# Designs tried in a protein design run: designed miniproteins, single chains, continued (2). Part 47

Each design is a single chain, and the fold is of that chain. pLDDT is the mean over its residues in the fold that is shown.

## One batch from the design tools (miniprotein)

Design m5599
Fold by ESMFold2-Fast:
Structure m5599 (fold): chain A 85 residues (1-85)
Amino acid sequence: KDFLSELSEEEIKEIIEQVEALVEKLLEEFPDDEEVREIAEEIRKLVEKIKESKDEEEKIKYLKEIQRLLVEFRRRYPDAELVAP
């Protein structure tokens, strides 16, 4: 079963805090990179949707979307420490 589907509300909150910290680090590391800014903005929008959602299933869907965006970022920036395995 998908790991994200097994997360508690508390674990989801902790992951969101980590994702927000990661986005801040990405913007600090790559301040002039428009692609990084676009990905960071999309992730921030998904984080807001998670915070506004009352449905755990919807929160999981948005977390999976964030994970997909982070995987795409890593493919473009494989040597970036912020997305290391």
Scores: mean pLDDT 72

Design m5600
Fold by ESMFold2-Fast:
Structure m5600 (fold): chain A 91 residues (1-91)
Amino acid sequence: MSDEEILKRVLELIEEIAELAERAAASTDLRERIGLTLRAIGLRIEAVRLAKKLTEEQLKEVLEKIEELIKEHPAAKKFLEALLKELEEIL
């Protein structure tokens, strides 16, 4: 993958993570909550792995997108803040 393709994939993954985490937080079905949370964790592991291949500038763009997603998906805030911290440690 090109660096730009990796950046695009990471941005797609973090958007999907935000959606899954918000749906998990909103769900009243325990099985659905567990399934969505596990899927979000899997995507987070992939996003972190791919993010290690990004430039510092590209990684900062990813961090800014996560901050935007926290504002858009407040129910996912705790999950997205954990991802933000993990990615900041790569910088």
Scores: mean pLDDT 85

Design m5601
Fold by ESMFold2-Fast:
Structure m5601 (fold): chain A 87 residues (1-87)
Amino acid sequence: SAAAQKRAIRREALSRMGAEVMKVLREVIAKEDRWSVYKKLVEIGDLVGRRIRELNAAEATLSPAALRARAAELVRRFEEELRKLLA
């Protein structure tokens, strides 16, 4: 069904975002002091929350094909914004 396809697309997008967060966290923990780590974690959490809301809105309104394109764009923008948090 279209609903099942959209759930799969959303799950894949969330998985990709999660993998990038874990990669960035490993780098931040290795390089930064404890307080810098804490501040970046808060910023990452806020960014993740915004992207999940955007992905949920897209799932509610778009076809599976349109959602796939939008999810790819949201993941790319998330990766770019996440890198900016690392300066």
Scores: mean pLDDT 84

Design m5602
Fold by ESMFold2-Fast:
Structure m5602 (fold): chain A 115 residues (1-115)
Amino acid sequence: PIQKLSDQEVQDLASRVPTMNIPQQVGALILVGGSDRLAEFAQAVEQVVQQQPSTSALITLGMVYYSLGKYELAKQYLSQADPNDPVSLEELAKVYKKLGKEEEAKKLLELAKKL
């Protein structure tokens, strides 16, 4: 069984998000998700975005809110990320598909492939 993360461990992990590459961000989501701490992690990363906005933190927020089923919030944060980043476009396409916007999702995936 995975040990549940403490509030301090969640905050510490969130503070490192701006320095994380995509595999590290995914690893953090798996760890936090396994601990049922996605909502608290989202709040902590949101605070980080307010202090130090970055594409990495925006992508992480989008992925967390997507995992929580909060697709409109995921769209909001992913839409603020770099529009020339293929990962941002791919994650945004997943959100659009969940919102029933299949054509918009397809266009985003085609843009991601072009980059």
Scores: mean pLDDT 82

Design m5603
Fold by ESMFold2-Fast:
Structure m5603 (fold): chain A 75 residues (1-75)
Amino acid sequence: EEEKKKKEAEELTEKLIELIKSKAVSDEALAEITKGFVKWLENQKLSEEFKKKLLEKVEKAALEEKNYKAAEEIK
């Protein structure tokens, strides 16, 4: 169960980063998607260290693409 949740969280993180880099969605919509991802991840029974690692990856991608609205949702 935990291994499956960990893999699911990693896959969702990669998909979100891909979406941020694609610029196919507005910054406002990406901020809402990122907010939903943060809420979903917080509800998973995974280590706080693992969650922080995934959130840091998303924040880095958002900052690199200058999507400050999405980056703010991670804080």
Scores: mean pLDDT 82

Design m5604
Fold by ESMFold2-Fast:
Structure m5604 (fold): chain A 83 residues (1-83)
Amino acid sequence: SAAAEKREKIEKLEEITLKAVRELLEKEGVSEKDIEEVLEMIRAGVPLEELREKLERIGVSEDVIDMILALVEKLREEIARLE
């Protein structure tokens, strides 16, 4: 069904995006606890501004923060388009 196909596409997009965010945070030396908190915030639909504040508090570099926020924004735009 069209609904099942949309759900599968959304799940794949989320998996790809969350994996990319995890890899970026791991390269920055972020703790597993902080990585899991950030990924949970993304899944929960927390606003980009609040995500930025969390990443700044963790000490993630501005360039990496911008990359992460761009990935999350693109994910949310693609989900909104499919819903």
Scores: mean pLDDT 86

Design m5605
Fold by ESMFold2-Fast:
Structure m5605 (fold): chain A 73 residues (1-73)
Amino acid sequence: MNSKRVMEKAKEAAKDAEKAKKETNPVKSAGLYIRAIGLAQEAMLIASKSNDKKAGEEAYKIGKENGIEQPVP
């Protein structure tokens, strides 16, 4: 059960996506968004390996709410 780690990674992804939206420099914005996608995918991978469907669904929802494309749990 790694729900805390999954949620922490999902929240980091959301934070980076939020920063990307507020960043006026397009290169920095793109870099933050790419990092957000990677963190969201890592959260989903942890949930998948832990067979924690609830945490996976919540992480997917957090990512989707912030416009992050990621695999369905």
Scores: mean pLDDT 73

Design m5606
Fold by ESMFold2-Fast:
Structure m5606 (fold): chain A 67 residues (1-67)
Amino acid sequence: SASLQAQLAQLQKELDALDEKIAEVAKQSEANKDNKEKFRELLLEESSLTAQKMLLYVQIKELEKQL
């Protein structure tokens, strides 16, 4: 349905925004490899964002099955 397609498009936009944030954190991690404390904090942040992406992906797949 058009309504489900609109919801799917919105979730895909959220996924794209999340991928951009993950890429940004990954660049910061690379830049801070020499600072072990900051590097660990950034890796933890990247892991958290990746987990959020996985949950969002599950929601997208669930919605697609209803189409």
Scores: mean pLDDT 86

Design m5607
Fold by ESMFold2-Fast:
Structure m5607 (fold): chain A 64 residues (1-64)
Amino acid sequence: SKERRERLLAALTRLAQDLIDRGYPKEEVKAFLEKTVRHLFGKEYSDEELEELIAAAREAVDAL
């Protein structure tokens, strides 16, 4: 659902902030989140929804 994806995006954004605060570069954090989302949620979401979530997560990291 949209609400579940929004909550997941918020959780991914918090994780990204923690990793950046620990000294990881944004490019590494974005790559890590993409791999994690594909492995954990690839069967739960459609390819289109998965790509939208990954794109949103990457944009959220760039905004940090």
Scores: mean pLDDT 85

Design m5608
Fold by ESMFold2-Fast:
Structure m5608 (fold): chain A 85 residues (1-85)
Amino acid sequence: SARKQYDETLQILLDAQKKAEELKEKSKTDPLGAAKEALEESIKRIKEGDILSGMSLGQVAVDSSPDEKTKKELEEEFEKAFKES
């Protein structure tokens, strides 16, 4: 049903939001490590069919990148994973 799908999607998004908040806190001391972890989690979720959560975490990875070179590299890797899903 639409309600069940909505509730399941909402729970998945809430779980992704909690992970994003944890990674944001980690980025305060280790921005590169947080960005890489966010990208790995994003790719994992996309491969599992959780595209909305994967996209959300992919954005966190890009936004957490300490420099433009890292940001571009992570954006390219995320785009490849998304296209392959």
Scores: mean pLDDT 76

Design m5609
Fold by ESMFold2-Fast:
Structure m5609 (fold): chain A 93 residues (1-93)
Amino acid sequence: MSKEELIEKANKHLEEARKALEAGDFDTAISHLRKALSIAQELIDKGYVEEAKKILEEVMELAFELMRKASPEQQIDAAVIAIAAATLLASLK
């Protein structure tokens, strides 16, 4: 998959996560954040560090917003996503 295709897919998942979060559909938001996180990891593996950083920062922001609004079970899922995104960001310095 090209860099441009990966970025487009990640941005679509981030947009869908935002819409789902605004609608109170937290399970859908979690699903899209996990997909964006997976794409960010693929970008890192391919050496696209700056592009991955932008996606990871957005994933982390949305995961924190989700932790404020979601049920306790969904808060755990969101926290795991936030920790994963923060860990990847730290590895990129």
Scores: mean pLDDT 86

Design m5610
Fold by ESMFold2-Fast:
Structure m5610 (fold): chain A 80 residues (1-80)
Amino acid sequence: SMELKSMEKMIDSIAAQLEARIAAATTKEELDNLLRNAELQAEQVKEIAERLLDKKSVERIKKKLDEVLARLRAQVEALK
């Protein structure tokens, strides 16, 4: 659906912005806060997806968010 594609593009855009912010972070506290905020945003996106999308599209969004969070966590660990 167009809604699914728009949500996937939004997730990609937000992930790219977070990756850039993590790379620019100068303190461990900044890194921890960025990751915590990313996890909270992911939960909000899941709730929106559950209201707007069918079950299969929701599972696809959840999988994509889990993969993005795994990449962000790996990036943070590499900078510590």
Scores: mean pLDDT 86

Design m5611
Fold by ESMFold2-Fast:
Structure m5611 (fold): chain A 97 residues (1-97)
Amino acid sequence: SMSPAELEIEILEAMAQMIYSVTLLTVKILEKKGAPPEELIKVLEEAIEKLRKAREEIRRLGEEHPEAREVAERAIKTIEEMIKELEEKIEELRKKA
């Protein structure tokens, strides 16, 4: 069924989704506790860095393994959408800082 490269991409995407979900929940909890915008921005920036690393690893796997290219492209698009949402949250928080 799935190649080893396709499976590795699926695992990396699942890990990225976990980072994204945990980050949003963490930010929500910290906001409710009255954390300053600067602390929230730091959490979001650290998550974006991790997502960018996952995206680049997936990109490399798709380039090295032609059979995994389509799976890689879809995973990259999903991660880029997550990064964009976190970046938009940072810009919202900067307006409050």
Scores: mean pLDDT 91

Design m5612
Fold by ESMFold2-Fast:
Structure m5612 (fold): chain A 91 residues (1-91)
Amino acid sequence: SEAEKKEIEAGMKAAKEALLKTVEAMLNKEHPLPEEEVRKRLEEILNELSKKYNLSEISKKILEAIENKDLEKLKEELEELAKKLVEILLS
């Protein structure tokens, strides 16, 4: 239905925006979010996305990057997640 598609699209857009905002907060030079807050927010978002869109592999890679404090890898994996979400929205 039209309503279901619109809700899915809105939810995925919100999830992408939340992920990008979280990355921006981690990279903020003056007032970075504590690592624990970033991890908690990402884990919550990834758990919801994995239930709906079978993104378990990329979710694992993101969580591993957080544990290893690898900001470059985290940014790359979050961009790949964002691309995947856009692909699903456009399909």
Scores: mean pLDDT 66

Design m5613
Fold by ESMFold2-Fast:
Structure m5613 (fold): chain A 111 residues (1-111)
Amino acid sequence: LPAPSPALEKARVHLARAVRAALEGNIDEAQKHAYEAGKYLAEVLTPEEVRDFAVRMATAVARVLESAGIPREKALEIAVQLAKAMLKGAGITVPDEELRARVEQALAEAE
């Protein structure tokens, strides 16, 4: 793979911090880091690509939280909140219902 751009590397660091904060139950901190990740992603990705990334990220986060013993419904709630925060950082507004439906579909396809 070519070397990642500085913006992508900053987005990756913020995403790692968001996941760690979510695992620690610090949802406010997790949302702040997801928001910052979205800002950096918007520097290099189109709005469509950021939406796709947010859904994939939320799907991965929900699975990580479930693997850590968090109930599926709560893991989905947290994952959707992080995806919404990331999209806001990128300047994108998506209804919570639409975002949740996309994450639930992606989770079902992977099980």
Scores: mean pLDDT 84

Design m5614
Fold by ESMFold2-Fast:
Structure m5614 (fold): chain A 92 residues (1-92)
Amino acid sequence: VPQELIDQARELGREWLRRAEEIARPLIEKGDVKGAIEAVTRYLVEQGVEEDIARALAEQIVLSLLGKLPRTLVQRNLEGAALGVLLQQQKK
């Protein structure tokens, strides 16, 4: 795997986490945890993440915002998902 793809995946994973947190935060503030998970899942699917993986990541992001999971763990998982998407785009 080229180093450039790893660097792109790290940047992309960081952007996805930031965007997902921006989407989830107002919903969590309203007490709509389920809506927050659903909205983040839709965002990640739009980025090219498979639905089941996107849902698991969305749950982790929301739990991190609630202080129940380390943000560093969620960031690493998003970087891995971003690398997977980039590798699929390269295989054409």
Scores: mean pLDDT 84

Design m5615
Fold by ESMFold2-Fast:
Structure m5615 (fold): chain A 70 residues (1-70)
Amino acid sequence: MTLEELFERSGGRLTFEEFLAFVKKYLPGLDEDTLRALFKYYDKDGDGTISFEEAKELFEHIEKLLENSK
């Protein structure tokens, strides 16, 4: 499932639970506390959801963290 497909199914916004499930499946290697901190950083409204653009930046951040873990 692509990031775009995830947002199509989620109605244009991503919850923490949907984000966590996606990351655990496609980008394993970060602990849940780190993922929660990153999600909170990009969740500017504090509503527990992020936009497609915020999620894209968040996933790019996660990929950089995983590269540095090698």
Scores: mean pLDDT 75

Design m5616
Fold by ESMFold2-Fast:
Structure m5616 (fold): chain A 83 residues (1-83)
Amino acid sequence: MEKEELLDRLREAAERDLAEAERRFSDNPRIQELLREARKRIEEELEKLRKSKLSKEELEEELLKLIGEMVALGREIARLAAE
């Protein structure tokens, strides 16, 4: 898969997950704020990766870091939802 295609698919997956969380927690202003900031950060990171001239191995490392950030976001949403 070409780099651009891979990044586009990752963006689409992140957008779906963020939109679902925004709908599920529509009445939670702290989660809504967290999701807005996360959306901005994810878009900025994906654009940075798109413009970079990374090797395949370096791209895989950066994608794993981005996935880790999305997992951390899910944990924070769960924490806020439990309050």
Scores: mean pLDDT 79

Design m5617
Fold by ESMFold2-Fast:
Structure m5617 (fold): chain A 104 residues (1-104)
Amino acid sequence: SERRKQLSQLQQNADAQFDQLLNYVTQLNNSSGLSQEEIDAIRSQAQQARDNLLQNIFKIDEISRFRGQDLLGQYLNRLLQVDKELGLQIADEVRRQYNEYLES
């Protein structure tokens, strides 16, 4: 099925963007000895990875109702396991952007 192939590709893309986001979150959690400029650069990269992740989630939801939402929930739970405080901040921002998309 073409729909199944599209969903598989979007999920692979979402997984890749989430892995990048998780790596940046881990770098921020271990930011001892980094300059403010280096921290700001990592935060910018994390934001871009988050935005790319959300774009794939939106496309998944357009093809398969609730599949993107379920996948997003799984990713946010994994973020909380790495750093609860930073993970909650990212989760709140992601939920805000997702809700804004649903209202648009």
Scores: mean pLDDT 79

Design m5618
Fold by ESMFold2-Fast:
Structure m5618 (fold): chain A 65 residues (1-65)
Amino acid sequence: SARFERIRGALVGAGVPEADARRLARAMVEAGIPDDQWLAAINIAVKGLRGGRSVEEVEAELRAF
């Protein structure tokens, strides 16, 4: 979807590896995160990964957003 590609691209642009970016973008789309909150959710994901959290932990947080 166009939403998936925008989120994936933003995560990759922030330095997230492609496979992880795809996984997290899918989680955000499936969680139904509103468009006005998607940037906040991306920032949470990027900060979590940079802080040493696993992709699984970040995915769980996004799904509970």
Scores: mean pLDDT 84

Design m5619
Fold by ESMFold2-Fast:
Structure m5619 (fold): chain A 100 residues (1-100)
Amino acid sequence: TRVSVLARVPGERAAETARAMAQAALDAGAETVTVMTEKGNVSVGRTPEQAAEAAARGAGDEIKILLRATVPPEQAQRVADAMAAAARDAGAEVLGTSIY
């Protein structure tokens, strides 16, 4: 099963938000995570410096972050809720959550 959360965030916070969402997904039982932003892909395990560089490319603008996680079906809602909560805690607006 795949879970995706789409969030809108100030460009300056994009890398921090993407990292927080990805970490929350793994902590909630996701098997794999991929983070996509308008500034490029950020994978879990990337350095904070690489994430910060990606965020810098749209400083001042709002951007959309799409996080996708592969999860066991039994954990899909838990992972979705954890990712959405992490995005909100990082200051992002959650635009949508999908399980498929």
Scores: mean pLDDT 70

Design m5620
Fold by ESMFold2-Fast:
Structure m5620 (fold): chain A 59 residues (1-59)
Amino acid sequence: SRIAELFRLLPESSWPQLAVEVMSSFGEDLEAARAFLESLGLPQEVIDHALANYRPRVL
């Protein structure tokens, strides 16, 4: 996955912002977004930050 590669290439300080963008891109399927981020082995703090700060796409 291109997104998984971005997490490998970017410094950990960028992970919270990238996780927010990933969460926001999943739209209404937040459970799939969470499962995807968890599958990448990201710290729980990064996942929690994304859940608190995501902005779903407005139709």
Scores: mean pLDDT 75

Design m5621
Fold by ESMFold2-Fast:
Structure m5621 (fold): chain A 78 residues (1-78)
Amino acid sequence: APEAAAQAAYEAAKDLPLETRKNVAMAWSRAAMEADGDPERVRKLVEERLLSMGVDPETAQRIADAAAEAVRKALEAA
């Protein structure tokens, strides 16, 4: 689920350093491509990608939760 999930991930990362925000954007685009709209897959893929890029576990979980929640809300609206 496209716009809402991307927006939520962006907003969750807006207070982070530029390099971390870049990593968040990259992780989200990969997860959206691989997860096929499944909120739990989005959460897992975003968190795993951010952790692999050196983002701290607390921040990675927060961003992954925001992205997954946005996908869930978009599915409920369908």
Scores: mean pLDDT 70

Design m5622
Fold by ESMFold2-Fast:
Structure m5622 (fold): chain A 84 residues (1-84)
Amino acid sequence: EEEKKLLEEFAEKLDQMIQQILDLLSQGKIDEAQKLLDEMEQLFKELEEKLKKKNPSKLAKDFLKQVSGQLQQLRELLQKAKEK
């Protein structure tokens, strides 16, 4: 169904983007990592809005909480990298 498809598509993109961000940070490419994180946050907001409109399941709500936590950790890593 649509909810499951949205979660699967986002999970796949999220995993790929997290790996790219971490790779960019390891290379000292802070600006590129920030741009990619901003893009990921926009995609997350879009997913949240789509799910909210569709009366999200407990599974979807739990997924959103998990992703929110991961994004917070990435923001903290980027902030530390900018202090170089």
Scores: mean pLDDT 81

Design m5623
Fold by ESMFold2-Fast:
Structure m5623 (fold): chain A 80 residues (1-80)
Amino acid sequence: MIATITTVEGEIKKVTVSGKKTVKLSENTTLVLEETGDEVKVTLKAGDHEEVKTLKVGETADLIIPEDPSANVRVTVSAA
């Protein structure tokens, strides 16, 4: 599976997800992608704040941390 990550600044990152992947977005922001069967568990960590979404292939989600809006990301999961 491929995760496409869009930041609030408009940067686009594509990551191949196989098992567990950790993507450092900034000094205080990390995205953890975990493949679980046909789904990807997406965890956005920004300092002491965390948001979790589970996405199937073809799904898009916005991960929102109201306390740090600059950390917000959009994630789309696609087939590899």
Scores: mean pLDDT 82

Design m5624
Fold by ESMFold2-Fast:
Structure m5624 (fold): chain A 103 residues (1-103)
Amino acid sequence: MLSAEEQEEQEKELLPLAEEIKKFTEEVRKEAEKLGLSEEEIELVTFLVEQAAQQLLADPSMSEEELLAKVEATLKKTGKKLSEEARKLLEEKIRELVRKFKE
C-alpha cells in the first residue's frame, strides 16, 4: 500500500487535530516564503514541521527540547542544511507547536 494513502487515513482518524496541523503547516510555508527562503528550504522546513506535528500527536507530553532534538535528528538524516534564517523559523515554529498542544 502507498505511504501517502496511509498518511491520509491516519489524518482522518485524528481529524480535528490533523486539520489544525495542516493549517499550521501552511502558515509556516507562507512565513518561509515571506523570508525569501529557497523553495528547497521552504519544502524542508515544512516537512520537518509536519514530522514534528506527527510526533506530538503520538506523544503530546513531549517537551520543546525533546521535539527540537528529534527534528534535528531528522534533519541530519536528510543530509541537507538549513540557513540560519530557516533554522530560526523552524525552532520558533516547533516551540509554538508544542505550546499549542499543551493548552
Scores: mean pLDDT 75

Design m5625
Fold by ESMFold2-Fast:
Structure m5625 (fold): chain A 71 residues (1-71)
Amino acid sequence: SALDEADRYGTLAALTGRGSDYLNAGKAYFEAKEYKKAAEWFQKALERESELSPEQREEARKNLEKAKELA
């Protein structure tokens, strides 16, 4: 399921601690319609903004706001 896939991304992100993995976890939870969890993961990605490209930072910011609106 989409949630099972999102949980896999979350586990990977927790293991690696990489900003891009946090971003991917947020996107996966967003697709699973788990908006509160998606927002938490996007926030974690932005805490590691130095590891993100400018495009990834913009994506994380926009998706975080959308996730908060839908949560």
Scores: mean pLDDT 87

Design m5626
Fold by ESMFold2-Fast:
Structure m5626 (fold): chain A 57 residues (1-57)
Amino acid sequence: PLSPEAYEAGVLAARAAKDYGPISAGITAAMAVLHFGGTYEDGLKAAEEGAGVKVDL
């Protein structure tokens, strides 16, 4: 299962990347979550929370 730390890392990554747009936020969050053993779908959820917008990749 996805650890809270992995999800939080994704949210923080998306928040940092949100100024570059929703696609950049989504990719950055997904890469962070995947690095900690999560799924791409978990990364998209973290991106939506961190960027404050719906991510459509």
Scores: mean pLDDT 73

Design m5627
Fold by ESMFold2-Fast:
Structure m5627 (fold): chain A 66 residues (1-66)
Amino acid sequence: MDKITEAIEKGDVEGFYRELYALLSRFVSEDQARALAKEFAERLKNGESPEKVIEEVRKKLLELAA
């Protein structure tokens, strides 16, 4: 989470996508990881609160890691 959180704090949407994709690819298929990472990156690009995006990412990672 640290690199993902850092990317969001810096406003680096591309870095956020890359770090989230890399993390998710350890739990799900490449296609699923890309789809999920793109969804969260688009939410951030569309002006959703960074805090809300981080919370939803944490929730999704807990769900996938269970």
Scores: mean pLDDT 79

Design m5628
Fold by ESMFold2-Fast:
Structure m5628 (fold): chain A 74 residues (1-74)
Amino acid sequence: MAAELIAQGRAMGEALRRVALAAGFPEEEAERLGRAAEEAGRLAATDLEEAERVAREVEPLALEAAERARARHA
């Protein structure tokens, strides 16, 4: 369902933005990661191949943000 995929993409975008900020990424980069995840969800409703391409580009950045967030203390 298109609306559900869009909602999931938006939720993932918010989660990635939060993690990137916690990892010490600048606000602009955190916003870019969030928007890319939201765009992937939107595209999944109409173009799965393009959505997968965007997801593959974002995955390494999301993993880096998560790793840095876990490593960051105080």
Scores: mean pLDDT 72

Design m5629
Fold by ESMFold2-Fast:
Structure m5629 (fold): chain A 63 residues (1-63)
Amino acid sequence: DLEERIKEVFREKLGGQAEAAIQGYNSAIKDGKGKEYLQMLRDTGTPKMQAAADEALKIIEEA
């Protein structure tokens, strides 16, 4: 569902870096800050991180 769709985006776009991004996202959602984490990646991440975060935010917007 929503969280799994977001994690799938990270796995597809980040390859070997996906686990670190997923761990950060899991920590953020425990604190109710999942969207803030994605916004931070979009604003400050590498180009691949920004692309993954943009797609994840679009998934949240569509939900």
Scores: mean pLDDT 81

Design m5630
Fold by ESMFold2-Fast:
Structure m5630 (fold): chain A 80 residues (1-80)
Amino acid sequence: GDAEKGKKLFEELGFNRTHTIGKEGPGPDLSGIGEKYSKEELFEIIKNGVPGTVIPSLEGKLSDEEIEDIVEYLLTLKKP
């Protein structure tokens, strides 16, 4: 995966508008998510969506490679 491509995809899909990085916005705080979940768990979360959040299932909308890029970006997000 490529964290820079993942960041771009995350922003282009509007996830940065619906999810918080840090505690200053509405939606689930993604700070430290890479420390809470494994790479494999994050991949399944992105691919299948997260019940009760604004992350829809992206299966068939993104390639597995694009999902891996988003996962690599999320793994760079450390808890402040």
Scores: mean pLDDT 63

Design m5631
Fold by ESMFold2-Fast:
Structure m5631 (fold): chain A 73 residues (1-73)
Amino acid sequence: ALSAEERAQLRQQLAGAKKQAEELHAAGKLSEEALKKLLAALDEAEAALAAGDEQALLAALQRAQEIIETEVK
């Protein structure tokens, strides 16, 4: 199980990732559709983290990474 400190760090990282996603979209490096998908995956990661569901958290983070790797130009 993740420690309280690891959970706090992940929450901050998820918030930072959402801001970076918005910035990438504003810079024209990420489409509106890709932004919506990425934000949805990050929201799922936050929900899983709050629920203590490590399997769902990893799945959501993996989906977010896949979107970044395929959609960022």
Scores: mean pLDDT 83

Design m5632
Fold by ESMFold2-Fast:
Structure m5632 (fold): chain A 95 residues (1-95)
Amino acid sequence: GEELRKEGIELVKEALKKSSKEYLPEAIGGALRGIGDGIDASLQGKGGEELAKKAIEEAKEALKEGTDEGYKRAAEGGGYAAGAAGMSESLGLPG
């Protein structure tokens, strides 16, 4: 849980750092939406760790695109991973 949450947060940070100033609000919005979606998915009884791992892989691919749209997707994926992993850990849900 905690390691995946930290990796998700790190992906959000990198996406926001690489986003253009004009596109930064879009990337921030993506991260916030991702966090909410990740929390919702975890609350629906889906495996938070598996969801977080997939979101991290997708975010890493999006970062490699080197575009503002890619950075927005990376921020959203990183946020999703942080939300899904963080909620599962905070609620003490094993597996």
Scores: mean pLDDT 78

Design m5633
Fold by ESMFold2-Fast:
Structure m5633 (fold): chain A 92 residues (1-92)
Amino acid sequence: SHMEKLRKAEEARKKIQELATEMIKYLKDSVKNPEESLKKAQEKATEMVKIAEENKDLLPRELNIARAILDLTKGGFKAVDSAIKAAEKLKE
């Protein structure tokens, strides 16, 4: 039903916000522990993309931002600040 889809999308949004919060912590730690932090950030970004893809009709903004973040984390350390800023938008 439409109401069940809305409930599922809100649960997905909350999970994406939790993953974004965790990812921001890893990205901020990337100066101190770059390889491990970037790997964990990519894992969180990949999970966010998967959740948003499953709910793309109701979460197109979250999907677009999550994909952008994943691409930024694959670009290496010079993109870390941009990835943090994009992840913070998912928490709004």
Scores: mean pLDDT 82

